# Ledger of designs, part 65: designed miniproteins, single chains, continued (3)

Each design is a single chain, and the fold is of that chain. pLDDT is the mean over its residues in the fold that is shown.

## One batch from the design tools (miniprotein)

Design m10388
Fold by ESMFold2-Fast:
Structure m10388 (fold): chain A 79 residues (1-79)
Amino acid sequence: MSFEELVREFFRRVLELTAGLPKEVQQRVLDTAARIVQLVRDGDFEGAEKVLEEARKTFPPEVQPAIDALREFVEKLKE
């Protein structure tokens, strides 16, 4: 699978996991996902992990499944 295909599938999953949340919260999660994808694209896995750690602290429990999906995405691309 290409990086772009993986990114597309990943954003689709984040949208599904956040579909039941307020639109403002969903947008913040998508902005965080976009930032992580950009850092990974640039090869900055340490930066991506720092953004992910901050997201785990700042987002409420109902958002955590989407944050877990972000973590899985970063881990998959390290391989």
Scores: mean pLDDT 80

Design m10389
Fold by ESMFold2-Fast:
Structure m10389 (fold): chain A 81 residues (1-81)
Amino acid sequence: AIELAREVIARAEELLRRARELGDEELAAEAERLLEEAKELLKELETETDVLRQVGLALRVIGLDIDLDLLEARLRELEAA
């Protein structure tokens, strides 16, 4: 879960950088939002000691990973156009 959160953060930072290079303000805003959510989840995961709450946080990170895959697909479509 923590490893996935760190991976999502790194991917979101790269997506944000590429979106800004393309001048796509909407994609950049979505990437920045996802990045901030991932950073908050990582902080919560690092401090949470309750196993059930850790599972809940891990599921939320998986949700961000899926959202990130969709945003990366949108970036690829923009680059192909």
Scores: mean pLDDT 82

Design m10390
Fold by ESMFold2-Fast:
Order: sequence, then C-alpha cells, then structure tokens
Structure m10390 (fold): chain A 105 residues (1-105)
Amino acid sequence: SAAAEAALAEARRAAGLAATLQGLEELVRAARAAGHEVALERERLSPGRLRLTLTVRARTEADLEDFIERARAIAELAAGGGLGVRLEIERLGATEARVTLDLEG
C-alpha cells in the first residue's frame, strides 16, 4: 500500500539520520582519544531536520585537516544514502575549526 511504502521510506530516513549521528559520535570519540578538544552540539530544527555542530581544536594543522576530511566523508555517505546534506566549515585558527552539518531526511 502507499501508506506502507511511505512508512518504510520514513523508517529508512530515520535510520540514515541515526547512522550519521553515530558516525560523528565515533569521530568525536576517536579525536578525543588522540588528544584533540572536540565538542558536538545537536539541534533538532524539525522532526526530519537536524543540525550538528562540531567545534574542534586539534594538536596540529595536519590533524585538523584529517578531522575535516573524515567529517566530509561522513557527510558524503549521508548524502549518498538519500539525506539532504549541507556541510559548512569555518576556520577559526591554524588548528581550530567549526564544522556544521545540516541534515534533512
């Protein structure tokens, strides 16, 4: 039925959002274990829209670039899974950045 197809699509979008959040939480844990300062803030804009903000202060410029590329890879995976994704990177210093990920599913 059309209702069952809509329910399945909604469940897939919810699963995609959950997987993306888990990936970012794993990235944050790994970065903290490596000695970087990382904060993750979450804001639900609507039932299907989530904003995730990562503020990172890395030990080196190379570590910051690695963190940004890993965050970008997570965003690309989310987009490939059918989520609406907007990624914004704000450089705050040589080893500091704010990464904002807006997700719509």
Scores: mean pLDDT 85

Design m10391
Fold by ESMFold2-Fast:
Structure m10391 (fold): chain A 80 residues (1-80)
Amino acid sequence: SMEVERALEELREAVEEFAELAIEKDPSLRELMERVLEGVEELVRRARELLARDPSRADEILAVVQRMLEEVRRRLEELK
């Protein structure tokens, strides 16, 4: 669904912004942030796969992604 796709893209963008700021403030975090970005790409891929196999889970997937997005945004604001 378009709502899930939008939420996944927003999550990717928020994590990317978080990683960039974290590395800027502490360059020693670069390798860790690279792994976090890889993890988010895999999560997005797996969520899309699950949605394609079982569209009835769209609302459940959306709820989980939205909770993750809110946590990332909260952490991002703390980092600024």
Scores: mean pLDDT 88

Design m10392
Fold by ESMFold2-Fast:
Structure m10392 (fold): chain A 74 residues (1-74)
Amino acid sequence: SELLEAARRAVDEFFANREEARRALAEALGERAEEVFRRLEELAERIRRAVEAGDEEAALEAARELEALMAEAA
């Protein structure tokens, strides 16, 4: 599915660039960066597992939580 393909690419990019993502969050969020990054890692891992299992529902649910986290962090 398009959702699982997009999720797979996004998660692969995140894990390939974890240190850059952490640095970018530190610049944007300061003291909150470590907490937000930890939650991002947890959600990325959940999406990754859902993609590996072919579970679109689980991937979508984790993606919605990621969207909410990013909105809250802004």
Scores: mean pLDDT 78

Design m10393
Fold by ESMFold2-Fast:
Structure m10393 (fold): chain A 56 residues (1-56)
Amino acid sequence: GSRITELLQRLLAGEDITEEEARELAKHFGFKSVEELLDYLRRIAEAAGRPAPRVL
């Protein structure tokens, strides 16, 4: 849905998101934990020269 797309765009842009929003993304994409989602996104961001995602 549009909510997931917006959250993903904010996270990839290096904007802060809440732990609850990060948990929603992790569940949507089938990650075991928020940490696993963030590790995956950090790897992609680093390879693309983008800011690392952050959780408030």
Scores: mean pLDDT 74

Design m10394
Fold by ESMFold2-Fast:
Structure m10394 (fold): chain A 62 residues (1-62)
Amino acid sequence: MRLSREELVELLREADRELLAELLATGETYSPEEGRARLLARVLARVPAEDDPLVRELMATL
Protein backbone atom coordinates (compact mmCIF):
# COMPACT_ATOMS: atom_id res chain seq x y z
CA MET A 1 0.00 0.00 0.00
CA ARG A 2 1.26 3.47 -0.90
CA LEU A 3 -1.06 5.22 1.56
CA SER A 4 -1.80 4.62 5.23
CA ARG A 5 -5.31 4.79 6.69
CA GLU A 6 -4.26 8.01 8.49
CA GLU A 7 -3.28 9.59 5.15
CA LEU A 8 -6.63 8.50 3.67
CA VAL A 9 -8.47 10.12 6.61
CA GLU A 10 -6.54 13.35 5.94
CA LEU A 11 -7.52 13.23 2.24
CA LEU A 12 -11.18 12.71 3.25
CA ARG A 13 -10.96 15.71 5.59
CA GLU A 14 -9.54 17.93 2.82
CA ALA A 15 -12.10 16.70 0.25
CA ASP A 16 -14.94 17.31 2.73
CA ARG A 17 -13.64 20.85 3.37
CA GLU A 18 -13.56 21.56 -0.38
CA LEU A 19 -17.08 20.17 -0.89
CA LEU A 20 -18.44 22.23 2.03
CA ALA A 21 -16.82 25.39 0.61
CA GLU A 22 -18.51 24.77 -2.76
CA LEU A 23 -21.89 24.20 -1.08
CA LEU A 24 -21.55 27.45 0.90
CA ALA A 25 -20.47 29.40 -2.23
CA THR A 26 -23.24 28.06 -4.52
CA GLY A 27 -26.08 27.59 -2.00
CA GLU A 28 -26.64 24.06 -3.35
CA THR A 29 -27.86 21.17 -1.21
CA TYR A 30 -27.19 17.45 -1.63
CA SER A 31 -28.81 14.33 -0.22
CA PRO A 32 -26.52 12.33 2.12
CA GLU A 33 -26.09 9.74 -0.67
CA GLU A 34 -25.08 12.40 -3.23
CA GLY A 35 -22.71 14.05 -0.74
CA ARG A 36 -20.97 10.75 0.03
CA ALA A 37 -20.65 9.94 -3.70
CA ARG A 38 -19.01 13.32 -4.40
CA LEU A 39 -16.65 12.96 -1.43
CA LEU A 40 -15.65 9.43 -2.51
CA ALA A 41 -15.02 10.58 -6.12
CA ARG A 42 -12.71 13.39 -4.95
CA VAL A 43 -10.64 11.06 -2.75
CA LEU A 44 -10.44 8.29 -5.39
CA ALA A 45 -9.11 10.83 -7.91
CA ARG A 46 -6.15 11.49 -5.55
CA VAL A 47 -5.19 7.90 -4.58
CA PRO A 48 -3.56 5.00 -6.48
CA ALA A 49 -5.99 2.44 -7.93
CA GLU A 50 -4.48 -0.22 -5.63
CA ASP A 51 -5.81 1.74 -2.60
CA ASP A 52 -9.38 2.04 -3.98
CA PRO A 53 -10.71 -0.88 -1.82
CA LEU A 54 -9.26 0.68 1.36
CA VAL A 55 -10.86 4.06 0.58
CA ARG A 56 -14.24 2.42 -0.05
CA GLU A 57 -13.96 0.38 3.17
CA LEU A 58 -13.07 3.51 5.17
CA MET A 59 -16.02 5.44 3.70
CA ALA A 60 -18.36 2.54 4.55
CA THR A 61 -17.30 2.75 8.24
CA LEU A 62 -18.02 6.50 8.47
Scores: mean pLDDT 73

Design m10395
Fold by ESMFold2-Fast:
Structure m10395 (fold): chain A 67 residues (1-67)
Amino acid sequence: MSAEERAVLHELRRLAEIARENGLPELAEKAERVIEDLKRGRISPAEAARRGREIAEELRKAGVELP
C-alpha cells in the first residue's frame, strides 16, 4: 500500500467515525463504501480522496466541525 493510499484510508476512517459520533450513519456508510472500493482496487486513491472531500462537505453542511 502506498503512502497516498494510507493517508486517504486514514482520512476516510476518520470521516466515518465522526459521522457515526454525530448521528449521521448514512455518511459513515458512504465513507465505508469508499474504503472498500479503494481496498478492492475499484477506484484510485485520487478518486477516493475526491469522494472523501464530498463526504466532508456533507458533514459540514450538517453542522459538523471538522479538524
Scores: mean pLDDT 84

Design m10396
Fold by ESMFold2-Fast:
Structure m10396 (fold): chain A 68 residues (1-68)
Amino acid sequence: DLEKEMDAGVALTALAAARAAALSAGDEEGAAALDKALKEAQELIKQGKYEEAVKLAKEALKAYLEKL
């Protein structure tokens, strides 16, 4: 199912962009949390768990944005 793979790819891109923004802002804790989420999402994708990867990425992004 290409659509689930694409959704997971978009979610990873969003996590990577948020992490880069956090690093640029000097937010080491936010960058570390986003890096952890990015790695966990990548492992889920390797296991074919695309929906779980998207859910994890969305929850991590929401948590990061709510702390801003």
Scores: mean pLDDT 83

Design m10397
Fold by ESMFold2-Fast:
Structure m10397 (fold): chain A 57 residues (1-57)
Amino acid sequence: NAEKLAEEYEKKAEEALARGDVDTALQHYGNAAIAYHRAGQWDKADELVAKAAALEA
């Protein structure tokens, strides 16, 4: 449930990035990380946070 929602947000982030919309991608990565955390997938959540930080820097 939460895992599927997280994957959906991650997909939207990738699509936003593909069109050059970094701001929208960061929003979706943030939402995906929260959803992965709720699903108990800490590794995935942490990976997304690190990925967003690298993109932002």
Scores: mean pLDDT 81

Design m10398
Fold by ESMFold2-Fast:
Structure m10398 (fold): chain A 61 residues (1-61)
Amino acid sequence: MSEEQIKERFNMYDKNGDGTISYSEMKKLGLPLEVINKFDKDGDGKIDYDEFKELLDYLQQ
């Protein structure tokens, strides 16, 4: 998946337009909380763009 496609998906899930994806948005993707917590490096309850890229790479394994 290209950088542009990752960015487009990120923007689709960034409903608030704050540059992060919330846990409620991630739950809509069917992701378990333990996976979300693994990539929430800041522990702020949100996933930024870099964390989202790592999450997508993890899911492709």
Scores: mean pLDDT 73

Design m10399
Fold by ESMFold2-Fast:
Structure m10399 (fold): chain A 64 residues (1-64)
Amino acid sequence: MGTQARVAIHELKKHNGLSDEQIEEIVRLVEEGRYEEAIELLKKKGGLSDKQARGAVEAIKAGL
């Protein structure tokens, strides 16, 4: 996984309280091209805004 994805994951765990299991689910959805589902999980589980969730998904995509 690239530096951008690692940084995004670290921020999600530290600032948004996401568990390792939740991160694994989100990364899997992004790997499968299921970006809208990953965005919805980030919003529901991490409390991110739509813009923040889209940015996190983009960073994870760039690091795959």
Scores: mean pLDDT 80

Design m10400
Fold by ESMFold2-Fast:
Structure m10400 (fold): chain A 61 residues (1-61)
Amino acid sequence: MDEALAQIEESIARHQLDRAEFYKRAAAVLDQTAADHEAAGRLDSAARLRAMAELLRKLAE
């Protein structure tokens, strides 16, 4: 029996349980990237990234 495999499966289950927190963190990263794109003059890309961040926050509920 592979104890390492069992621990990996438990870790995956815990990450699934913390899904809302994962999506919130991913949304924050997208917001930061959008700000960088705005600073570079990429307004269309920034708007798209913010829309994705908003969608991820919705999935966190």
Scores: mean pLDDT 75

Design m10401
Fold by ESMFold2-Fast:
Structure m10401 (fold): chain A 98 residues (1-98)
Amino acid sequence: MESAERARRQQERDELAAEIRETGEKVPENYDENLEKLMKLSETDEAVEILGQLKEEYREKAEDPRLTTKELERFKLQSEAADEVIAAGNAAKAAAAN
């Protein structure tokens, strides 16, 4: 029972992570639109944690010296958008908590 419940929570988290990742991938195509969508997806602590992991992935990918300039710019934009959303979410949370 416990293992099945843990698997359920992992699946829900994976689904949220997939949606956040898909939106993050589209950031370079339309920054403002996808930033707005990421803001809406990142209302929960779980979503912010997932976005933080994705930001780290983009940062790590950006350090590969074999990347083309366009690929490097894409990963930087994606990392910056994730950082912006996390910062905005943390600021809103701090204001609410007071």
Scores: mean pLDDT 77

Design m10402
Fold by ESMFold2-Fast:
Structure m10402 (fold): chain A 61 residues (1-61)
Amino acid sequence: MDAEIEELRKQAKTLPESERQVILDLVEGAERLRAEGDDELAETVLRLAREYMERKLEELK
């Protein structure tokens, strides 16, 4: 299991439902890209998910 994906899923559970769904959709997309062998694009999508999550967590404090 990819530790980065697992961490994103765990942190997404602390967000409101609407914001959580965005993170989960991005993570699912990245998992699909990685399964297809596009590791570079998958990493880019995971980075965007992390940046989005960090921003939303800061806004909700």
Scores: mean pLDDT 77

Design m10403
Fold by ESMFold2-Fast:
Structure m10403 (fold): chain A 76 residues (1-76)
Amino acid sequence: AVEEAAKKALDRIEKMESEGRITPEAANAAKQAVKAAYEGNIQEATDYLRKALDLAPEEARPEVAAAVGEVINTAM
């Protein structure tokens, strides 16, 4: 379940980056959040999610939050 959620989140983040909707820096922070959540480090995942949202354009923030949030919720 967590592995599947993480793969889906990474696919969404990579698609957003490839479409130019988020920067490589925002994508990297979001991917780090997904990795931390997958490893059960919820505090670190939350910190990286906050960083990713700060780096993302306001239009992209809901999608980034949804993608990473699904992994965090599944890992809890």
Scores: mean pLDDT 83

Design m10404
Fold by ESMFold2-Fast:
Structure m10404 (fold): chain A 70 residues (1-70)
Amino acid sequence: MEQQKLEEGDRLVQETVDRLRSDPRSRPLGEQLEQAAQQLKEANKDWPGEHLATAFRMLVRSAERAAERL
């Protein structure tokens, strides 16, 4: 379950990054999201997958809110 939740979170980040990068206006947000997710995962390797997945969803939500303001 923990690994499955992490995989779902990682997939959500990747899908959101791809979507944001497809539009020139939101491309920088997609790049920032990809970098932030990678840094968070690298810094918190000992976190449970469920906690990482939650953090990924929060990053995605933040990026989507920023894109809505464009």
Scores: mean pLDDT 79

Design m10405
Fold by ESMFold2-Fast:
Structure m10405 (fold): chain A 113 residues (1-113)
Amino acid sequence: LEEKIKEAEKRLKEAKTLLEKAKALAELGEAYYKQGDYEKAIEYYKKAIELLEKVEGSKEELAEALELKAESYEKLGEIYKKQGDYTKAKLYYDAAKKYKELAKKIYKELGIE
């Protein structure tokens, strides 16, 4: 797990785009989640979401950003559910579903399943 955190930190430092930086932040969130550090996992997933909201570019890049945003919200829902905050968990799961469906619509328009 320490090796995966170091890899994600390196990707974050080398990231040139908002999407690349958000991917690295989400990888850090996942690594800390797997270690049981839910406070750091929440911090990194929220930072990823903030950057993903600023992503501009091609339909492919926007679809990737929406998909990663959905995944990040789903992980936040899982963490809050584990902490007993069912209200926040539901809010984040609902957000994840919304962004996942938006990403699917773009992928279908591009002929990607």
Scores: mean pLDDT 84

Design m10406
Fold by ESMFold2-Fast:
Structure m10406 (fold): chain A 87 residues (1-87)
Amino acid sequence: SEEAIEAYNLGNDLKSSGKLDLAIEAYKKAIELKPDFAEAHNNLGVALKEKGNLDLAIEAYKKALELKPDYAAARLNLAEALKAKEA
């Protein structure tokens, strides 16, 4: 669990510095180490959306909500991504 949190934090730092591909790899590592890590699934979705991969972002947000149904950030992100796909 500590290694999963470290990978997740690395992903956040990489995303903040615009290194989206490296951020995606770090979030995937966090999920590999902890598959039920709702926050890692949500942040993977955000990075995928920023890369323009809307369908993959939607899948990641749905997984975050499946794991944590009260996850307000993931719910908002999913709604925005679905609206963007309809435009």
Scores: mean pLDDT 90

Design m10407
Fold by ESMFold2-Fast:
Structure m10407 (fold): chain A 57 residues (1-57)
Amino acid sequence: MEAAELAREGARAARAGDYETAIRLYREASKKAQEEGDVALAELARREAERTEEILR
C-alpha cells in the first residue's frame, strides 16, 4: 500500500472505533511516507497515531 492509502485506512478504522488498528495503520503510513520522502504526510500520520493513543488512555 502507498502511504496515503495506509493513512486513509487508518482514518477509516478510527471512525469505526477500531483504535488499535488505526494506530497500527497510522504508524505504518508514517514509516512508508518517510521512505517515499513525504515528510508532511509522515508527520501527520505520526501525530494521528499519537492522538489516537491518547484517546485509549
Scores: mean pLDDT 82

Design m10408
Fold by ESMFold2-Fast:
Formats: sequence, structure tokens, C-alpha cells
Structure m10408 (fold): chain A 63 residues (1-63)
Amino acid sequence: MKPEELLEKIKEYIKKLPGAEGVSDETIEKIAEEILEKMKGEEFSEEKFKEIAKELAPFLFVK
């Protein structure tokens, strides 16, 4: 997957999280870029995405 395609996929997964409602597109993009850096050289996996996202932005997983 190209880096730009992976970034868009990460953004889509962030938007599906319960804590993503009302979060600005700029904030989502910043988080997605940080997740992309952590995933550098790896294939996309939902499990790896969730692990990194919880570390960087735990508020996205608020109940």
C-alpha cells in the first residue's frame, strides 16, 4: 500500500472510533500521521493500528 493510501486508511479507521465524533479533521490528520510513522515499513493491521492509537490518542477510545 502506498504511504498516502495508508494514511487515508488510518484516517478512516480513526473516524470509526467512538471518541472521534466532534474531533477536528486537523487533529485526526495529525494523529494519523503519528500512527503512520509508528507503522513505517509494516503492512496495515487493525490490531497494530488500535495498539498505536491507544498509546498516542487514548481519548479516541472513550466510552
Scores: mean pLDDT 76

Design m10409
Fold by ESMFold2-Fast:
Structure m10409 (fold): chain A 70 residues (1-70)
Amino acid sequence: MTKEQEIARVIARYGQDLLDGKLTPEEAKKRVREELLKLGVSQETADRLADKVANAKSYEEVEQLAAEVL
């Protein structure tokens, strides 16, 4: 699996959990940031992507965000 595919999977997973009510926006932001940093993503990029996931309003927005990194 490519690094981009792993990043997209993290975005999709935690974005889905947020929209399903399993995570708060703050929890989703924290988990996305931590997982992206483990994948070697820079702190600046990890923070930006985590913010976008936490602010997603629909499953379509999450899918679009994940697709942008592929």
Scores: mean pLDDT 85

Design m10410
Fold by ESMFold2-Fast:
Structure m10410 (fold): chain A 68 residues (1-68)
Amino acid sequence: ADSAPQLTRRAAAHLAAGRPDLAIADAREALRLKPDFAIAHQVLAAALAAAGRDADAEAERAEADRLA
């Protein structure tokens, strides 16, 4: 079974590879397992921005900042 840190690292790798939809899916699964995982919110925000979902990206950045 994937852990939140493993899913978050895979999401970051997908984002670096230009696959924001796969990054969003993995980051969301990481947050389902660990909702207060600030790094997963940061990766989700970056993936949402890359997908053109700027309002959703801003909300996730705010949540990551709240948790830091």
Scores: mean pLDDT 87

Design m10411
Fold by ESMFold2-Fast:
Structure m10411 (fold): chain A 74 residues (1-74)
Amino acid sequence: SPELVEKLRAINEAIQARDFDTALRLLEEVLAGLSPEEKALLIEGFLQYLDWLTAQHPEHAEEYAALRKRLEEL
């Protein structure tokens, strides 16, 4: 859906900006419309993305670890 695509883009932009409160709020909005299986896949995808970001930007590893923990609680 166009709305889902735009929200996923906004989540990615917020993560890149390290605006994790905005990223989590938007992600929770997306997750509310998904099945349990779709939620698990989306969260897993973002966890893998954070692993990649940590490798590219080790100076932000602590911030990404905090976001990872918050994602694992969803």
Scores: mean pLDDT 86

Design m10412
Fold by ESMFold2-Fast:
Structure m10412 (fold): chain A 99 residues (1-99)
Amino acid sequence: KKADELTIKGAVALLRGNYEEAVKLFEEALKIDPNNAKAHILLGRAYLKLGEYEKAIDYFKKAIEVEGEDNPIAQRVLAEAYEKMGKKDEAEKWKKKAE
């Protein structure tokens, strides 16, 4: 699928450290498929790498809205984002949900 192809290209850009390019590719994927939870998670990861923790949290929460709270990947990355912000209690809450 076109959205899946863009998500894969974005993931490769993330792996190579091309975070701004990854953001563009994931945004294009979400224009095609707004309910692509993987693209929301990976866009959040790109924002984490850019140090934009609030944006990362917003996208991880969007992934949870699409897939439901029982998404362990979204729960784990949300915990990571809160930990990087120094919000330790919130991070522990989401870590516990992901177990």
Scores: mean pLDDT 81

Design m10413
Fold by ESMFold2-Fast:
Structure m10413 (fold): chain A 70 residues (1-70)
Amino acid sequence: SAAEESGRIFREEILKNLPLIKKLTEEKKEEERLKLGIEMLERILKRTPDEEFRKILEEMLEARKKVLEK
């Protein structure tokens, strides 16, 4: 289903970036971690087929962008 495919895409993006996520978290590089999260969400959103899941991702993306602007 579109929802299952969307979940798979999300999981793959996290796993692909997991070493960098761990490094930035351990080094307490909050701004760089937020920027990585934004880039990851943008890549997931481009590939996500489920419309409802896309709306959630768009809201998450906007929320993270607002945190970065502070």
Scores: mean pLDDT 83

Design m10414
Fold by ESMFold2-Fast:
Structure m10414 (fold): chain A 76 residues (1-76)
Amino acid sequence: SAEELKKAAEKAEKEMPEELKELVEKLAEALKAGDLKKAEELAKELEEKIESLPVSEEEKKYIRAAAQKRIAELVA
């Protein structure tokens, strides 16, 4: 259900590793500063770290969604 998917995404956001949270914050800062080169480098590092996580592909999708949501909130 939509509610189950929402809970899974909220759990991924809360349980996101500190290292990924720091990358999300740095990426948002680079985007706010207009440093597109640094933003691209940080986005690549974020994706590589998500792909390396010992979780299912479905969980990785939720983590990516949570990261993108947080970046959007921090940039707004």
Scores: mean pLDDT 79

Design m10415
Fold by ESMFold2-Fast:
Structure m10415 (fold): chain A 62 residues (1-62)
Amino acid sequence: LLDLQLAVGRLLAEHPGEVLSAAEIARRLGVSQAAVSRALRLLEKQGLVERVPGRGYRVPLP
């Protein structure tokens, strides 16, 4: 799970301010949407990503 958290965080950091859904991230990384969703929830608990209700997740801009 840590490796997936790093991959998800990296992808979002490469698209600052862009909202990506779990399905979009899963497609780009070639992994299951369920695994990505769990990684995103853990990153959100750590304050590393923000959830946008009904749309997806993003990394806060600097």
Scores: mean pLDDT 78

Design m10416
Fold by ESMFold2-Fast:
Structure m10416 (fold): chain A 112 residues (1-112)
Amino acid sequence: MLPLALKIAEALAAELSKVPGLTVELDGNTITVTVPDDPALRAAAREFFDLLSTIDILEVEIDGGTFTITVLDTEKLRSLSPEQQELLEKNVLSAIKALTAELTARVEALLA
């Protein structure tokens, strides 16, 4: 497995673990997020994961209150130069951090 995929998965799991009420599990390059049975929390989470799915290297599966994110270890990623890998990492981590901050703010407002 490419170290970049694992690093992105670890960073995403760490950021999601900051969101109140979410259960986050990391297994290699796969993150499983369980959202409580609250329609407003699940709606906010769904909007977040729909946006996250627009990132080319992330695959998102939704099954009720369970969201599974896989960081794709593709041949395209493996063919990138070290410089291209570092740039992709920085861009993806920046996007993840921004999106998880917005989700955290929404969830905190719903729990207030």
Scores: mean pLDDT 80

Design m10417
Fold by ESMFold2-Fast:
Structure m10417 (fold): chain A 74 residues (1-74)
Amino acid sequence: MLKLTPEEIRRKRLEDAERFLAGVQRLIEEGASKETLENILKSLREMLARETDPEVRALLEQGIKLVEEKLKEL
């Protein structure tokens, strides 16, 4: 069993979500293809569907909005 406290697990989930969003923002800035952004959007929606933490959900919803807005421009 992983030796992580419940607080460390929650913090890791928040950090993972923040890193993912930072990566998405970088890909958008670097001119990622429509196909890449569509795949990211699908992954974000799948993560949001299983996530119950409100802070993590807010970060995922922010990511979905950013990708959807960029896809409409492409």
Scores: mean pLDDT 80

Design m10418
Fold by ESMFold2-Fast:
Structure m10418 (fold): chain A 56 residues (1-56)
Amino acid sequence: SRRDENIERVRRAYGRLVRETGTTNPSYRDIAKRAGVSVGTARRIVNGLKSGELHA
């Protein structure tokens, strides 16, 4: 689904940004830009992954 695609895009973008920048806390704006989603979508997905609501 579109939601599952967005989750995968955000997950990959987050991991790549952490590896490339050396920070464990990349901005939601940078994650959104790399994943091709809105900042609000990136924030929801990242928070869901961190809280365990979404699988890693």
Scores: mean pLDDT 75

Design m10419
Fold by ESMFold2-Fast:
Structure m10419 (fold): chain A 76 residues (1-76)
Amino acid sequence: MLTEEEVREIAREAGLSDETIDSLVELFKALQESVPDKEELIAFLRALRDYYRARGTPEAQRMADALDRIIEKLEE
């Protein structure tokens, strides 16, 4: 299971702002509590990644990169 600190590190490495990092961490915590099935959580994160990737802004691309790394870690 990913820790809050691991999610923060991934988001920081992707170049997200401190405010966006805090939002992503809170979202991830809420999702872990609301979606107990790991496969369903991963599927949701993939959909969210694809949504950000499609937006085409630099900030959205950084968010999608962070989500890709979170998914990769969860699949380990």
Scores: mean pLDDT 82

Design m10420
Fold by ESMFold2-Fast:
Structure m10420 (fold): chain A 59 residues (1-59)
Amino acid sequence: GRLARDLLVREGGLSEEEAEEVIRLAAEGRFDEAVKLLQERMGLSEEAARRAVELAVAE
């Protein structure tokens, strides 16, 4: 949702478009792709990136 997008932009340093793409990938069930994108853009571990994606799609 909106809060997750704001969190990814402010804390992760992602652009609004990149944050929206991560949320979209996760919403489409493409969690592995969303996790990989966060790892590459934010330098997160797989576990941290997966947690961020799960929180991003939760209301």
Scores: mean pLDDT 74

Design m10421
Fold by ESMFold2-Fast:
Structure m10421 (fold): chain A 80 residues (1-80)
Amino acid sequence: MVTITATINGKTVTASGKTGAEAAYNLGDKLEAAGLTEMGERAKAAGDSLRAAGASAEVGGKALADGLASAGAKNASYEV
Protein backbone atom coordinates (compact mmCIF):
# COMPACT_ATOMS: atom_id res chain seq x y z
CA MET A 1 0.00 0.00 0.00
CA VAL A 2 1.11 3.56 -0.72
CA THR A 3 -0.63 6.63 0.71
CA ILE A 4 -0.26 10.17 -0.68
CA THR A 5 -1.18 13.23 1.41
CA ALA A 6 -1.08 16.91 0.41
CA THR A 7 -2.63 20.20 1.52
CA ILE A 8 -4.02 22.47 -1.23
CA ASN A 9 -5.54 25.85 -0.23
CA GLY A 10 -5.87 24.61 3.37
CA LYS A 11 -7.69 21.42 2.28
CA THR A 12 -6.01 18.06 2.95
CA VAL A 13 -6.35 15.40 0.24
CA THR A 14 -5.35 11.80 0.96
CA ALA A 15 -5.38 8.88 -1.47
CA SER A 16 -4.11 5.29 -1.20
CA GLY A 17 -3.48 2.37 -3.50
CA LYS A 18 -1.82 -1.04 -3.64
CA THR A 19 0.50 0.37 -6.34
CA GLY A 20 1.67 3.88 -7.25
CA ALA A 21 -0.62 3.76 -10.29
CA GLU A 22 -3.71 2.91 -8.18
CA ALA A 23 -2.83 5.69 -5.71
CA ALA A 24 -2.48 8.13 -8.64
CA TYR A 25 -5.92 7.20 -10.06
CA ASN A 26 -7.54 7.50 -6.61
CA LEU A 27 -5.77 10.84 -6.04
CA GLY A 28 -7.03 12.04 -9.44
CA ASP A 29 -10.62 11.16 -8.53
CA LYS A 30 -10.38 13.01 -5.20
CA LEU A 31 -8.79 16.09 -6.79
CA GLU A 32 -11.53 16.19 -9.47
CA ALA A 33 -14.23 15.86 -6.78
CA ALA A 34 -12.61 18.83 -4.98
CA GLY A 35 -12.88 20.97 -8.15
CA LEU A 36 -9.17 20.66 -8.99
CA THR A 37 -9.89 19.09 -12.37
CA GLU A 38 -6.56 19.91 -14.07
CA MET A 39 -4.55 18.51 -11.14
CA GLY A 40 -6.76 15.42 -11.13
CA GLU A 41 -6.20 14.83 -14.85
CA ARG A 42 -2.43 15.21 -14.36
CA ALA A 43 -2.49 12.70 -11.48
CA LYS A 44 -4.34 10.16 -13.66
CA ALA A 45 -1.85 10.72 -16.51
CA ALA A 46 0.97 10.11 -14.01
CA GLY A 47 -0.82 6.88 -13.02
CA ASP A 48 -0.82 5.71 -16.65
CA SER A 49 2.94 6.43 -16.88
CA LEU A 50 3.68 4.63 -13.59
CA ARG A 51 1.68 1.59 -14.74
CA ALA A 52 3.48 1.50 -18.13
CA ALA A 53 6.89 1.77 -16.42
CA GLY A 54 6.10 -0.93 -13.83
CA ALA A 55 7.11 1.52 -11.11
CA SER A 56 7.22 0.36 -7.48
CA ALA A 57 4.89 1.78 -4.83
CA GLU A 58 7.81 3.78 -3.36
CA VAL A 59 8.87 5.25 -6.75
CA GLY A 60 5.24 6.06 -7.58
CA GLY A 61 4.60 7.64 -4.18
CA LYS A 62 7.67 9.87 -4.47
CA ALA A 63 6.77 10.95 -8.02
CA LEU A 64 3.20 11.87 -6.98
CA ALA A 65 4.32 13.79 -3.87
CA ASP A 66 6.98 15.68 -5.87
CA GLY A 67 4.43 16.45 -8.60
CA LEU A 68 1.91 17.84 -6.09
CA ALA A 69 4.60 19.99 -4.44
CA SER A 70 5.62 21.35 -7.88
CA ALA A 71 1.95 22.20 -8.54
CA GLY A 72 1.82 24.30 -5.34
CA ALA A 73 0.59 21.79 -2.75
CA LYS A 74 1.96 22.19 0.78
CA ASN A 75 3.23 19.33 2.94
CA ALA A 76 3.06 16.83 0.06
CA SER A 77 4.24 13.44 1.36
CA TYR A 78 3.94 9.70 0.82
CA GLU A 79 4.28 6.50 2.83
CA VAL A 80 4.48 2.85 1.70
Scores: mean pLDDT 81

Design m10422
Fold by ESMFold2-Fast:
Structure m10422 (fold): chain A 69 residues (1-69)
Amino acid sequence: SIEYIEKAIEAIKKGDVAEALEYLRKALEDESLSEEAKEYILKAAGALINGDYEKAIEYLEKAKEIEEK
């Protein structure tokens, strides 16, 4: 859901990578999300694991935009 994506973005901004990854997992378990949005969430998780927080936020904002339309 959009709520979990927003919570993940806020966790990244706080530097809490573990909390961010947990929210991304919860977002991916939401069957109402489009496959395109899920692809961006997976890319964001990869960026987080690689320490690229700016790129992770960018991917999550794209996933959120897809679901808001």
Scores: mean pLDDT 83

Design m10423
Fold by ESMFold2-Fast:
Structure m10423 (fold): chain A 87 residues (1-87)
Amino acid sequence: SLSPEQLELEVDIALATMQAAILRKAAERMTDPEVREKVKKLVDEAIKLINEALEALQRGDFETARELVEKAKEKINEASKLLDEAA
């Protein structure tokens, strides 16, 4: 059975992954190339952090996994703000 901490991390990683995918799709529809490039860069950085968080989680390094997920969420929030400001 998964510990509550591991389950929370797995859920947060899954949600961050879904949000990154949605933002990536939204970026493809942007007409402003500067906004598109900035959003794509932030999404790529978030995906890298999510992958590193998954690797940390698989090793049982819950502290590192949490730190990486929070960093990924920051990148996702920055990308979301840029999209909202461009709408």
Scores: mean pLDDT 87

Design m10424
Fold by ESMFold2-Fast:
Structure m10424 (fold): chain A 69 residues (1-69)
Amino acid sequence: AEAAEAAVRRARAALDRVRELGAPEELIEQAERHLAAAEAAARAGDAKGAFQHAVEAARIAAEAEAAAG
């Protein structure tokens, strides 16, 4: 679904940004796990699961960005 694809793209961009900022590695790893789960769900045809995992990855990335200062 369009919404899931947009959410995955947003999560990837946010994750790239927090890596550049030197955010806490544990939060980066958590966001990476959710992004991987979102991509796996999308491949399995689970658009809802893909969207939910991508949104969670973006949320964790935003938390990592805030923690980076």
Scores: mean pLDDT 84

